# Designed miniproteins, single chains, continued (2), part 111

Each design is a single chain, and the fold is of that chain. pLDDT is the mean over its residues in the fold that is shown.

## One batch from the design tools (miniprotein)

Design m7850
Fold by ESMFold2-Fast:
Structure m7850 (fold): chain A 85 residues (1-85)
Amino acid sequence: SFEEKLEELRRIVDEISAAKAAGDETAYQRAKERLVEILLELSKDEQIEAFNELVRYAESRGEGDVVRDIARLYLEALKKQKEKE
């Protein structure tokens, strides 16, 4: 369901935050790749909703760098989806 995927996306945002705090580049890259993969499984409307929810989640935690990561990964998902259409 969308709610289950949204919960998984929030967990991946937590993984991005943790990997950045730890300096774990391998974990950071894996988390970014997983976020894009799940976004690509969503409809366009669900992608917009997920993007807005993840941005609010990261902003509520004061993580402006993670907000920027979410925006970049959302744009990457949009580009990949356009290439498949």
Scores: mean pLDDT 86

Design m7851
Fold by ESMFold2-Fast:
Structure m7851 (fold): chain A 91 residues (1-91)
Amino acid sequence: AKPVPDKSSSLYKKYEEAKKKGITIEELREKIEEAKEQIKNNPHEAAQRALAVWPTAEADIEELEKSGDEELLKAALVALLGLLEKVLEAT
């Protein structure tokens, strides 16, 4: 079966809010950089784990940017921001 997004998740709520606001890719990138800097200074295991996968996530986003699929890129950036925010909430 195709994965169905969980409407109760904070990630889904953030995606829906971003879609309603017409949030730009530039705004998403700015928020991601802010969250990344906060995580970078956090010694918690969850933060270290997030930093370990960051280069892979960044490379995937660069490939999406090259594809020209702006809607898919926005979805990926929202997902990454939501993941970083969950790490900050858990620490």
Scores: mean pLDDT 67

Design m7852
Fold by ESMFold2-Fast:
Structure m7852 (fold): chain A 74 residues (1-74)
Amino acid sequence: MSLVEKINEAKTVAEQQELLRELKRRVLESIEDPEVAEEVGELYDRAIAELPTNPGLAASLLTAAELLRVEHEL
């Protein structure tokens, strides 16, 4: 099961935030460019902070982080 699937199955916001912190850590370890890593990290931190009050914005921020990561790796 992917980490993303585990996040979707988590029943509490606190569990989702913890899984997102783990996902952030793994994603940042894969990025060699420190500028890209900083921007992706900021998007993850904002998404984690927004999750309790605005889960739609949190999802959009995570999508933006993934697009930035993929664009840089290509």
Scores: mean pLDDT 77

Design m7853
Fold by ESMFold2-Fast:
Structure m7853 (fold): chain A 100 residues (1-100)
Amino acid sequence: AMSPVERARLYLRLAAHEVKLAVEENVPLEEVEKGLRRFAEQVRADPSMSPELQALLLEFLERLLETLREHREAPKEEQIERIDEVLAEALARLDALAAA
């Protein structure tokens, strides 16, 4: 059905969307961390993910968590903007990897 690169892009967008929704809904950071860990396990268990795609996705999930930790006391709008920047960077890295 979906190519590995298209699936990786979907993983990036879904993880970012869920994290932004959690920020909007005032979900505790501990619960977001648990969600991202479950997401990481799904990525690791996906046989269509090459080591390179898996590494990109796992690094992205860690960067999302670090961004939330750094900006947890910032306004929600700023937290969402930082999340969107992390997503944009990861999507650019995925596009570069797909073009190689």
Scores: mean pLDDT 88

Design m7854
Fold by ESMFold2-Fast:
Structure m7854 (fold): chain A 73 residues (1-73)
Amino acid sequence: SVMEKALKYLKRLYDGPEFTFGRASNSIRAVNEMKKANAPEEVIKAAQEVVDLLLAGKDASEALKKAKELIEK
């Protein structure tokens, strides 16, 4: 359930071209939820890459896809 919650935040975070406060907040929350769940380091690193790209105003599509694949394993 914690991993499902993290994936839900990641999906909602990158569902459109617009960058908003809510999107940035949700990306940070997703990483924090994964850390609280003691998720594998590779999953946390992939989720953090999504956060870093979004905060930099860059396309996070590939990083988000990788994070989803790791979470759904």
Scores: mean pLDDT 67

Design m7855
Fold by ESMFold2-Fast:
Structure m7855 (fold): chain A 58 residues (1-58)
Amino acid sequence: MALVFLVDGVAYFATTEKVDSSNYIQVESLDEEIAREALKKKFPDGKIEYLGRVELPF
């Protein structure tokens, strides 16, 4: 499972697993607020839009 966000039109995935990919953000739990905070720290000037939850093999 992952949370999907658009940051300035680019898709990013928030997961609890460590993934070696620039489009993946590791979070402590699959929580929208935690994921938004992680993305905001990485992209402070980015427009963040939440798309939903997806099932990913990880």
Scores: mean pLDDT 78

Design m7856
Fold by ESMFold2-Fast:
Formats: structure tokens, C-alpha cells, sequence
Structure m7856 (fold): chain A 56 residues (1-56)
């Protein structure tokens, strides 16, 4: 089974959102780890979009 490993997403909302969308499409998304990524996003708009990806 593929491993969901959170990369170093220290900057870039676009990179973080792309990572979450790709992981979801691949079926490798760990919802608990992805929640940490989403909550760490600097933009409230990006956080809302990330949460929408997680909510499915």
C-alpha cells in the first residue's frame, strides 16, 4: 500500500493544496495528517479549500 508522507510544506498554499488533491486522487490521503497540513496553511481561504478536499 502507498505511504502517505507529508512533505515539507513550509511555504506555498498552491503546493499544499496540490499535494492534498493529488493524495486524495491517488487514494493515499491520511485524513489526520492532511488535517494538520490544512490547519497549518497561512491563508484562511486556502484552509477552507483544503478542508473541502478532506470532507469529500
Amino acid sequence: APVFEVPDLGSGDAEALHFLEQAKAAGTLDKEQARVVADGLPSPEARERARAILEE
Scores: mean pLDDT 68

Design m7857
Fold by ESMFold2-Fast:
Structure m7857 (fold): chain A 57 residues (1-57)
Amino acid sequence: DPAATAAERDALVRRGLREKVAELYRQGKTPQEIADALGLPGQEERVRRLLEEAGLK
């Protein structure tokens, strides 16, 4: 939705990131490699949180 608030857009981005993180994790990527692939270099901690939120731990 182009009229979505910043909070709504951030929630959608986080949802999409969780899906991509889960996909890459299932491919055998490390959190560091996933962060790099998503354009988030140095954010392995964020990737780990997204994996935890996705129930992959």
Scores: mean pLDDT 73

Design m7858
Fold by ESMFold2-Fast:
Structure m7858 (fold): chain A 74 residues (1-74)
Amino acid sequence: SVWDKLSEEDKEIVEKIVAALQDENDARYAAGEPALSADEFLTELAKRLKEEGKKNNSQGILDLAKEIEKQLKE
């Protein structure tokens, strides 16, 4: 899988992004705002992964973002 091809460093970056987005979604719900839908969550995740992949020059993270975008279109 794309995940299994990531370096340990890239996996840590992805895990931090997922955790941050999950915490933000939980905070939205606690504040009485609507939580992100599954599709909205994945769309935001793919966006953040592309930004971090470019900053860290990580093809693995960029490939993961593309895979998520493909799943959202199907």
Scores: mean pLDDT 82

Design m7859
Fold by ESMFold2-Fast:
Structure m7859 (fold): chain A 97 residues (1-97)
Amino acid sequence: MQQQLQQLRDRILQLVEQGAADVERSEDPIMAQLKLGVYNAIVSSIVSEVGLKFGKEAADQLLSEYERQVTRLLGADRAQQLTSNVRKTVDEMLKKS
Protein backbone atom coordinates (compact mmCIF):
# COMPACT_ATOMS: atom_id res chain seq x y z
CA MET A 1 0.00 0.00 0.00
CA GLN A 2 1.34 3.44 -1.02
CA GLN A 3 -0.16 4.96 2.17
CA GLN A 4 2.43 3.14 4.32
CA LEU A 5 5.25 4.40 2.07
CA GLN A 6 3.95 8.00 2.41
CA GLN A 7 3.81 7.67 6.23
CA LEU A 8 7.42 6.39 6.35
CA ARG A 9 8.54 9.25 4.06
CA ASP A 10 6.80 11.82 6.29
CA ARG A 11 8.47 10.28 9.37
CA ILE A 12 11.94 10.59 7.80
CA LEU A 13 11.30 14.24 6.89
CA GLN A 14 10.20 14.95 10.48
CA LEU A 15 13.36 13.26 11.81
CA VAL A 16 15.57 15.37 9.50
CA GLU A 17 13.88 18.62 10.65
CA GLN A 18 14.16 17.55 14.32
CA GLY A 19 17.81 16.54 13.94
CA ALA A 20 18.70 19.87 12.30
CA ALA A 21 16.91 21.78 15.10
CA ASP A 22 18.76 19.76 17.78
CA VAL A 23 22.11 20.57 16.11
CA GLU A 24 21.26 24.30 15.89
CA ARG A 25 20.22 24.41 19.58
CA SER A 26 23.14 22.32 20.89
CA GLU A 27 25.92 24.31 22.56
CA ASP A 28 27.98 21.09 22.81
CA PRO A 29 29.33 19.94 19.39
CA ILE A 30 29.92 16.38 20.69
CA MET A 31 26.31 16.06 21.88
CA ALA A 32 25.09 17.46 18.54
CA GLN A 33 27.05 14.77 16.66
CA LEU A 34 25.71 12.00 18.95
CA LYS A 35 22.13 13.19 18.37
CA LEU A 36 22.69 13.21 14.59
CA GLY A 37 24.01 9.63 14.86
CA VAL A 38 20.83 8.53 16.66
CA TYR A 39 18.55 10.18 14.06
CA ASN A 40 20.64 8.68 11.24
CA ALA A 41 20.26 5.17 12.76
CA ILE A 42 16.45 5.59 12.91
CA VAL A 43 16.40 6.82 9.28
CA SER A 44 18.50 3.78 8.25
CA SER A 45 15.95 1.46 9.90
CA ILE A 46 12.99 3.13 8.14
CA VAL A 47 14.71 3.11 4.71
CA SER A 48 15.63 -0.57 5.18
CA GLU A 49 11.98 -1.37 5.98
CA VAL A 50 10.93 0.45 2.78
CA GLY A 51 13.48 -1.59 0.80
CA LEU A 52 12.19 -4.86 2.27
CA LYS A 53 8.47 -4.07 1.77
CA PHE A 54 8.47 -1.94 -1.43
CA GLY A 55 11.75 -2.83 -3.14
CA LYS A 56 15.22 -1.33 -3.60
CA GLU A 57 14.01 1.36 -6.06
CA ALA A 58 11.59 2.74 -3.44
CA ALA A 59 14.40 2.78 -0.85
CA ASP A 60 16.73 4.56 -3.31
CA GLN A 61 14.04 7.19 -4.05
CA LEU A 62 13.52 7.77 -0.31
CA LEU A 63 17.30 8.11 0.20
CA SER A 64 17.41 10.70 -2.61
CA GLU A 65 14.64 12.72 -0.91
CA TYR A 66 16.47 12.38 2.43
CA GLU A 67 19.70 13.68 0.82
CA ARG A 68 17.82 16.66 -0.68
CA GLN A 69 16.33 17.63 2.70
CA VAL A 70 19.61 17.18 4.62
CA THR A 71 21.40 19.26 1.94
CA ARG A 72 18.80 22.03 2.42
CA LEU A 73 19.15 22.03 6.23
CA LEU A 74 22.80 21.00 6.91
CA GLY A 75 24.69 21.57 3.64
CA ALA A 76 25.95 19.35 0.82
CA ASP A 77 29.13 17.98 2.45
CA ARG A 78 27.33 16.78 5.62
CA ALA A 79 24.41 15.49 3.55
CA GLN A 80 26.75 13.33 1.45
CA GLN A 81 28.40 11.89 4.59
CA LEU A 82 25.08 11.16 6.36
CA THR A 83 23.47 9.67 3.22
CA SER A 84 26.54 7.46 2.61
CA ASN A 85 26.28 6.12 6.19
CA VAL A 86 22.55 5.38 5.76
CA ARG A 87 23.17 3.71 2.36
CA LYS A 88 25.85 1.41 3.82
CA THR A 89 23.56 0.36 6.70
CA VAL A 90 20.60 -0.23 4.35
CA ASP A 91 22.72 -2.31 1.93
CA GLU A 92 23.92 -4.52 4.80
CA MET A 93 20.39 -5.01 6.17
CA LEU A 94 18.97 -5.87 2.73
CA LYS A 95 21.78 -8.42 2.13
CA LYS A 96 20.90 -10.24 5.40
CA SER A 97 17.22 -10.57 4.44
Scores: mean pLDDT 75

Design m7860
Fold by ESMFold2-Fast:
Structure m7860 (fold): chain A 72 residues (1-72)
Amino acid sequence: MTKTIDLNKSTLEEIKEAIENADEVKLVSDGGTWTYNKKTKEVSDPGAVALGISEEEARAWGLEFLEEILKN
């Protein structure tokens, strides 16, 4: 099941709970939208890519943020 969470309105605990309890999580912020697939451990941001941000850069931003969440 896919769960959407707003990074600007959600606590770190709510974000972690979404990641733990869903197969896929959409993380939404003013800077972009990242989709994390727990089964494949991949991050994608098709919205940012469509706006001219590279896939590699969008992925790097999403991965860095997710690593900080999952570490704590």
Scores: mean pLDDT 67

Design m7861
Fold by ESMFold2-Fast:
Structure m7861 (fold): chain A 64 residues (1-64)
Amino acid sequence: IVNTGLFAKEVTLAAGEYTLINTHPTTTLTVTVNGQSVVLAPGQSTKVTGPAKVTLPAGVVAVK
């Protein structure tokens, strides 16, 4: 799952383990996981266990 748009997209993740990665080279991005904010520096990742509702800003990818 990739957000290449200009606006944050809300996505529901199915059961399983996911890695959310900030692919932006210079910009810190904030994701939300079930309404909880997580700040990702450039190249930083965080793990999310689904099912979960996440908001992905442009430049963040979700990998299973």
Scores: mean pLDDT 76

Design m7862
Fold by ESMFold2-Fast:
Structure m7862 (fold): chain A 78 residues (1-78)
Amino acid sequence: DGLVIVTAGVVVPIEKAEEAKKAAEKVAEEYKDLIEEYLISVTPISEDKALVGARIVAKTEEQGEFVAKAIEEAVKKV
């Protein structure tokens, strides 16, 4: 009846931003059956840094938080 939006973000070196985005998208795609929608974004915040953001739409907080956490951990490993 309702949907939940969960967001996560990790700041990465700008040279790793594309690799981090791909890692985030792979994780979101792997867990697509647990969520309704996702959006992965990359926003440059300085010459040296970018924010890799995730917006997850899910039927439950548990599903959304699980996927958001998995994305965050994958991005941090890049």
Scores: mean pLDDT 87

Design m7863
Fold by ESMFold2-Fast:
Structure m7863 (fold): chain A 66 residues (1-66)
Amino acid sequence: SAREEEEKTRLATERLREAAKEMAKTKKREPTQEDLDFYEEMYKETGDEVFKELAEAIKKILEKKK
């Protein structure tokens, strides 16, 4: 339902901000190919564009390294 999509998008955005903050704080772990695949799969299942943006951000980091 539309309301469920809005809630998922908002929660995903919140989690993205929290995850980014934690990653910056630790500065130890870089996202992996598994993380990329996970967010892409979540986007396919839920249709939330936030997961697509997360996947693209991770892809950029991975491509910068390789």
Scores: mean pLDDT 68

Design m7864
Fold by ESMFold2-Fast:
Structure m7864 (fold): chain A 119 residues (1-119)
Amino acid sequence: GPLEGIKIYFINEVNKVYREQAEKVKNYLSVKLTEKGAIILESNPEKADVIILFTSLFNKEVHEPYKDKPVIVIAALYSGEDIPNVLGRFFLLDAVRSEEAMQALVDEIVERLKLYFSQ
């Protein structure tokens, strides 16, 4: 598929308020990105080609542990700080609205990863 051999690691750092929504989106993405050829890592985030980060608030502090890797962010809120190495910024509550919204998120992530790894 379009993501053949790309290694993805999911990090879920949402608070209790967003936990069910984040798990729903994460599980959907895991299945759909695997269908596109991606390898979802269960451990060893350092071996990932890209991190998909779920968070309640995306800010510099949350990004710092992952700053040396390309990151796709799915967050409830954004701080507005200028943070490098972010391939995509998406709102968790937009994604979780419907299966159609989650599929649109899959399609956008696939397109961004294709562009990034083809250059």
Scores: mean pLDDT 90

Design m7865
Fold by ESMFold2-Fast:
Structure m7865 (fold): chain A 80 residues (1-80)
Amino acid sequence: SVPQPLPLDPSQEEELRKAIGELADILNDPSLTPEEKVTAINKFVTEFPGAFDGRAVMKIMFEALAGEEISEEYLLSLVL
């Protein structure tokens, strides 16, 4: 069984929001390679384990590699 995720405190939410904004900027940068975008996603998941479920991570990765526009608001909507 998977335990219910605990809510983040305000300080952790601020750090998460900042990291999401930085990730959105990277994923929308047309000068970056797919490998660099995957590296950014992996770094985010390592620093914030459990912020996204596995399905959300796959969806973000798929859309980033497909060249879809990924807004900060979209990423925030996927946070658990």
Scores: mean pLDDT 76

Design m7866
Fold by ESMFold2-Fast:
Structure m7866 (fold): chain A 120 residues (1-120)
Amino acid sequence: MEAGEGLATAFESLADQARKVAELMRKSGAEKAAEIVEKTADFLRQAAEELRRLSEQGVPEREILVRGATAFRKAADLMDEALKAAEQEGASPEVIEGLRKLVDAAQTLADILEAEAARA
């Protein structure tokens, strides 16, 4: 199903961006924040694989969208906790801004998927 593949790609893209921010966090000495973001990237990749599987099994698009929205909200919450850790560890302004953009992206994707699920 096209929706499952497109959604999985969005999760993988966000996971790749999260790993890049985690690398910058390690360079700025924010190692605890980097660990949280790396675990969030792993969660996003696992969510992508599960959504592909559900799509292949013929699970209704509405259920796939709801599960995707829930996963993006969880990722946003984890990245918000990483943001607090990064601020406490004195991460650079560039790292803080990068992480805020990832939180905003995850929340925006969750909102879009919830709106689409309500129409499906």
Scores: mean pLDDT 85

Design m7867
Fold by ESMFold2-Fast:
Structure m7867 (fold): chain A 93 residues (1-93)
Amino acid sequence: SREKAEEARRAAEGAAEAARHGGENKENGSSQAGGAISAIGAATTGRLMGTREAQEEAARGAERAAELAREGGGEVTAKGAEEAARAAREGRG
């Protein structure tokens, strides 16, 4: 599943970018929620592939999304992304 590992890595990178753009709560938190959802998606993808490499890539992407969300003041989004990263490393969704 090398192709899936590559996709998980791209998904994790996408989650980080989404969190970067969703920095402010002024838009009803929609952008920040998008970041958290993307991070959860990346973590779930890594978990489903069952490879250690894919899980680590997904976890790193989710952790980066959490950092970017915190910079934008999105505490809820950041916590969601952190939980997704932990779930990815533990191999659960």
Scores: mean pLDDT 56

Design m7868
Fold by ESMFold2-Fast:
Structure m7868 (fold): chain A 79 residues (1-79)
Amino acid sequence: GMQAEIDRKVTRLVSALMLGDDEEAERVVEELLRMGVSKDEILRRVADVADGMLLSDALRDDLLRRAEEILKRVEERRR
């Protein structure tokens, strides 16, 4: 279903962010936005995955900052 696909894409996004694969991260963000997932929902879901992984606050904050940077680049290109 749609929710399972969103969950898989968010997991793929987190993996891409952790590996520094900006190209894959941008591709996954574009797919999530086309599915109607908002920027705020993507960031919330990334935070939920990070919390589930029991990351430190510093690693969580770095991951979310990287996600925001990718989202900003994708949104600016879609305008």
Scores: mean pLDDT 85

Design m7869
Fold by ESMFold2-Fast:
Structure m7869 (fold): chain A 70 residues (1-70)
Amino acid sequence: LKEGAARVTKTILEALGKTEKAKEVEKQLKEAKNDEEALQITNKAVSEAQNEASDEQFDAAIAAAERAVA
């Protein structure tokens, strides 16, 4: 799950053009002590990205992330 969460979050942020934020979150996820901490990092990053992106951009990013974890 930690690896999956990192992949999904990175894909969403990269799809939204937030490459630097994607790298930062990937680093934080590598340093996460457990799955709960990883989920908190993921949820915060996704929520911030959703607030800054249009609905269309965010939907496209979610579709890309779903494909990445399939």
Scores: mean pLDDT 73

Design m7870
Fold by ESMFold2-Fast:
Structure m7870 (fold): chain A 71 residues (1-71)
Amino acid sequence: LVKEAKEKLEKGKEYLQQGLKSSKEDAKSYFDLAIGYFGEAYGLGEEASKELAEEAKKNLDETLEARKQLE
C-alpha cells in the first residue's frame, strides 16, 4: 500500500511537471493524467499513511486549480 501510493504520487508529479512545460492544449491532457494519479495516491494513502494522503490531496487540489485556469 505505502509503496503503491508513493509510486502513484510520483507518476502524478511527473505528469504535472510535463503539463507545466507543455503548450496549453497538451497541458490539459497532462493535468488530467496527473489528477488521476494523485486521486489514486490519495485513496491508497488514506489506508496506508496520513502524510501520504495529505501530500496527494495537496497536489491534487493544486493540479485541479491549474487545470481550471486553462479554461
Scores: mean pLDDT 79

Design m7871
Fold by ESMFold2-Fast:
Structure m7871 (fold): chain A 62 residues (1-62)
Amino acid sequence: SLEEQFERAVEAIEKARKIDPETAYALADSAVEAFKENPDIQARLEELRKKLKEEYDKIKKS
């Protein structure tokens, strides 16, 4: 189901976040594109992508 696909995408992003924030951000960006036909799910992924971008930007600024 779409909910299961969403949960798996979030799980993969969270695992990547602990290892490499750049990879986590890239995965979140790809997930937003993958769920473009589902606005409710896309909005949740966009929120996650925004948080990950802020984390990625902090690393780049140091």
Scores: mean pLDDT 80

Design m7872
Fold by ESMFold2-Fast:
Structure m7872 (fold): chain A 81 residues (1-81)
Amino acid sequence: SASLKELALTVVEMTMKEAKLPEEVRREVRDRVRAIIAESESLEQLLAQLGALLAEVKARYPEVAPLLDRAWAEIRRAAAQ
C-alpha cells in the first residue's frame, strides 16, 4: 500500500539520521529505498528487497544494527496489518 511505502521510506530515513550515518550513505540508501518502492509489484517483493537492503547496511555498519533492526520490525509490523 502507499501508506506502507511512505512508512518504510520515513522510518529508514529517520533511523539512518538517528544512527548518524554519513550523509552520502543516507542519500545512497534513501535512493535505493525509493527505487525499491517504485519498482516493487507486490508486498512480498517490497519486503524481500527492503530486508536485503537493510541487511546489507547492517553488514557495512554493524554498530547501527540495533537501530536498523528496530526500523525493520516497525516495517514488518505495519505490513502484517
Scores: mean pLDDT 86

Design m7873
Fold by ESMFold2-Fast:
Structure m7873 (fold): chain A 59 residues (1-59)
Amino acid sequence: MAEKEALLKEAAKKGEELGKSLVDTSTVPEGIDPERFKKLMIENMKELAVKKTEQELKK
């Protein structure tokens, strides 16, 4: 399980970096707090990266 935890942690970091990159190029919708929008996008990308990595670990 230690290897799995390490890979998931790495995936979360990669997802966070991708989320930040996307935020830098994305337009924040009107009426939404920019900070909250950034955090939501980053969190979503982290979750996607972690889930994809977990799925790959099953192969």
Scores: mean pLDDT 75

Design m7874
Fold by ESMFold2-Fast:
Structure m7874 (fold): chain A 97 residues (1-97)
Amino acid sequence: SDSTFQQLVDLLTQSLSDPDVATRSVGRSMRAMGEGIDRGASPEEVRRASDDAFIEAVSEHNPEISSLASQLSDDQRRAAIRQALDRVKAQRQAQLE
């Protein structure tokens, strides 16, 4: 649902405002992507593994994130991660002004 998607984006954005959480989550996502590529996984399997690793890492900071993510499709989880990262980047850019 739109409400579940919005809640996930908001909680991801809040959690990723912590630089340590952001660095760990991106790092695990990139590692999962690399491991998938190295074993010859399909592009969709690589994307799913990367997104799952990202959600798992952020969920260590806020367990509600994994609960919300489990209610959404793969495409919705990917979109939520993208929107949250875009919001965090915008917030950091505003702080540098």
Scores: mean pLDDT 87

Design m7875
Fold by ESMFold2-Fast:
Structure m7875 (fold): chain A 70 residues (1-70)
Amino acid sequence: REELFERILEMLKQRVPLAAIARELGVPVSFLDEVLPPEDAVIYLDDAPEELIREAAERLTEAILEYRRK
C-alpha cells in the first residue's frame, strides 16, 4: 500500500497523465477516469496545493487496491 501510494504521488507531482498511470499500474484508464474525472483533476494546475495532490494520490491508491480485489 505505502509503495503504491508513493509511486502514484510521485507520478502526480511529475504531472504524469492518468492514462500513463493506468498503463503503468495495469488498470483500465476508464476506471481511473471514474475515480478522478477530468473536471475534478485540478491537481494538474500550476498552483494546485500539495494537499489536493496528496488527496488525489490516496483516492487513486484505494481505488486501485479495490479494483485488484475484484
Scores: mean pLDDT 69

Design m7876
Fold by ESMFold2-Fast:
Structure m7876 (fold): chain A 59 residues (1-59)
Amino acid sequence: SELEELQRNVQRAIEESPRLELGEPPPRDVPPDDPRLQQELEMHRAMQRALEEYRRERG
């Protein structure tokens, strides 16, 4: 399934990412009402949530 492939790719990217430490400092002069940034952030959170749920089922 396309969704499963996408989910696996995301998980692999996260696992291979060595940057799973602290959140980088926020950039300066960034408008908090940036719709694109907010959408990306929301999608990222949604994906992380789905991954967490998936891990729970396997655990």
Scores: mean pLDDT 60

Design m7877
Fold by ESMFold2-Fast:
Structure m7877 (fold): chain A 82 residues (1-82)
Amino acid sequence: MTELAEETVRAIEEAVRSGKERNVELTVLGPAERRLGVMIPGSLEGAREALEKAGAFLAAADPKSAAGIREQLERAFRRAEE
């Protein structure tokens, strides 16, 4: 199954939790690995918007993994918010 790399999920959680601007590399695992650098703003709302846009870009490149990528992002946000 195509999904976000564990290191990517941890980086998202830390960026959101810290409340500081961070550069995060999104790595999608699967038959063809893809990477996208994203600037995460220092706010939870801004971070969510930036990652949703990045997720849409990754989903367009691999539509079969779209649901998995979105689920991974939602799970990371839930953990970061606590």
Scores: mean pLDDT 65

Design m7878
Fold by ESMFold2-Fast:
Structure m7878 (fold): chain A 96 residues (1-96)
Amino acid sequence: MEELEELERKLATADQLSKEEYDEVINKMVELAEDPSLSPLAQLELLHRAMVTAYKRGDKEKAKELAEKMIEVAKKSDSPEAQRLLRTAQKLLEEL
């Protein structure tokens, strides 16, 4: 919990992070999302947080990459929540 709480705190101030700190936070979120013990929905939630962080920082290329990754993960789940996150990722790609 402490590690996730620290990441969430850094995400709240992502626009104020150095490039190195931002890259570390994004890479750590992606690493956590790739944990094979996670459900597809849990992977999507982590990828969604990373995507929103990249978008808020103005890193459009990274936000696009993460949105595309969310779409691939969402195809593995038929849950209503996964489908909601799929629509969110698709909408972001249209805005980029």
Scores: mean pLDDT 77

Design m7879
Fold by ESMFold2-Fast:
Structure m7879 (fold): chain A 64 residues (1-64)
Amino acid sequence: SGAEEKKERELAEEFRANLPNERVAQNVINGMEVEKELYKRYGRKPNAAAQKFFEKVEAYKKLK
């Protein structure tokens, strides 16, 4: 509904459109979940690049 939400949806759609197939998309999601769990287990904060990657994948997941 806001400009930030619109930008997030656009990034998610662009990210999804560039994926060769659903198998690769699922692998990206699984990889992110593993990395997020590692950061949580060790109480570490992801760096800026990792945070941006997680944001894009989470945006993609919202669109499915």
Scores: mean pLDDT 74

Design m7880
Fold by ESMFold2-Fast:
Structure m7880 (fold): chain A 61 residues (1-61)
Amino acid sequence: KPSEAEIWLALGLIYYALGKKYNSVEAYQKAIELFQKAVELGHPEAPRYLEDAQKELEKLK
């Protein structure tokens, strides 16, 4: 069974991919929210993805 943290990470990756494809601020913001939830639940890879999503969002300012 995937952990709850893995599910939140997977959802974040979907929105991250949408943000990258469409240069969507809203999609990156949603990805950040979902990755933050994965971090809270202890996913070991989630902090890196959170940082990457925040960095990509900053480039769109």
Scores: mean pLDDT 83

Design m7881
Fold by ESMFold2-Fast:
Parts: C-alpha cells; structure tokens; sequence
Structure m7881 (fold): chain A 82 residues (1-82)
C-alpha cells in the first residue's frame, strides 16, 4: 500500500510540475486528490479515489492540457493495473 501510494503521489507531483499559474484551480484539485491518496486505508480504496479523482481532473482540463499530461495519466493508470 505505502509503495503504491508513493508511486501515485510522485506521478501527481510530476503532473503539478507541468501546470502554469493560470491552472491554479487544477492544482487545487490535484492537491485534494493527493490528500485522499494519503488517507486511503487499503488498495481498493486507493484505486477508487484515484480513478474518481482523475475523472474529475480530466473534466476540468482543456484539450491542449490533456494532451500535455497524457503520458503521466497513462503512467498512473498502469500503476493502478499492477
């Protein structure tokens, strides 16, 4: 669990590093997701909070931003599938 959380948190930090000052609302959503990841009590809860958080995050992103962050989103999904 802790190893899985660390991998997800590292990917979310990388995602934040790609954002600009104008993406402050997106950064807040990521910060909230990171808090939920840290609070997850088991792998199933962790996978559920990440899945829901990514769905909410993607809904708030522009098409251009989605294309820019796609590799990180794919890495997170790959981590969750293992």
Amino acid sequence: LDDLKKKILDELEDLKSLLKDEDKDIVEIIDNLMSKVESAKNEQELKNVVKEGLEDLVKKMSVDLKQKVKPILEDILLILSQ
Scores: mean pLDDT 78

Design m7882
Fold by ESMFold2-Fast:
Structure m7882 (fold): chain A 88 residues (1-88)
Amino acid sequence: ELEELYAEVSKLAAELDLPTLSVDSSDEEIDAVAAEVRARLKELNDEMEARNLTYDDLPEEEKEKALKLGRLADLLAKIKGLREEEKK
């Protein structure tokens, strides 16, 4: 299950031109990618708010990018939680 999470993260990261992550990645590397993903999502949300746009108003390409960023953020948060549990 954990290996499946890293495989999905690596695939999404590659599609978004972000560093790929694996079970051998450091916590610092994971935190850095998570921070970049959150920054990109915030920038997109701030731009939509400034332009009074909703997600449905975005071009298809931007919608796909936003969905991938959101999925990657969720997966990275889950991986971080699992890693913190392992450090018991």
Scores: mean pLDDT 79

Design m7883
Fold by ESMFold2-Fast:
Structure m7883 (fold): chain A 71 residues (1-71)
Amino acid sequence: SPIPPLSNEELAEALRAHFQQQFPEFPPPEIPEGASEEEIYKIYFDAIEKALVARKEKGPGSGKPAVLSPP
């Protein structure tokens, strides 16, 4: 078991898990290997903001089934 906490990889995985728990309907953000702590937070918060906006935009329109349809 890894002893030191707060590695960038562990941070990325923890934030990814938290995102999946909060927004299970959205894919988790992809954080590049070797990303800095600052980049990890930026990617994570950007993903949260996008998910919140998308969720707000979907909320007022009420629920409907998802379907794949070509343009």
Scores: mean pLDDT 71

Design m7884
Fold by ESMFold2-Fast:
Structure m7884 (fold): chain A 85 residues (1-85)
Amino acid sequence: SEKIVKASNLYTAGGILAAAAEIENDQETADEAVRLFVKASEIEYEAGNKELAKKVADRALEFADRYNVSEETRKLVEEVKKKIE
């Protein structure tokens, strides 16, 4: 499904930005990475890949907590986790 491919691409892009945020200690880049993880998690959940969606959402929460992401982004992580769990 194109939807699953899109989710995989978003997760990969999020991972690249997360690595960049760790190296640069950049909150804005971390925020973008977390938003990509949230979107990937939502698409995986809609595609029926519940376990993968949960793992991606858990990673989004971990990064949100570690890198002091925006309140808006933190809310998106909490919402997707509640939807999946």
Scores: mean pLDDT 83

Design m7885
Fold by ESMFold2-Fast:
Structure m7885 (fold): chain A 78 residues (1-78)
Amino acid sequence: SEHEELLAVLEDPSAPSSERLAAALRLLNNFRPEDRERILAAFRRLSVEDPALARHILAWARRLDPELAEEMERILRE
């Protein structure tokens, strides 16, 4: 599925940051509750691998899903 392809790109540390950001934004704009834990797990990895990308994703999440953004902020503070 398109969602599975987007999750794969988001989770791929070899993918360019711009492609991972685009994948995250598409997942957030068409958010599915079943993808929540996988998105948060990927975000936890990104907070270490690419903190700038993690901050960009968080900025968009704050606009689209404040509850998800709160969890993402908690991950970044850890």
Scores: mean pLDDT 87

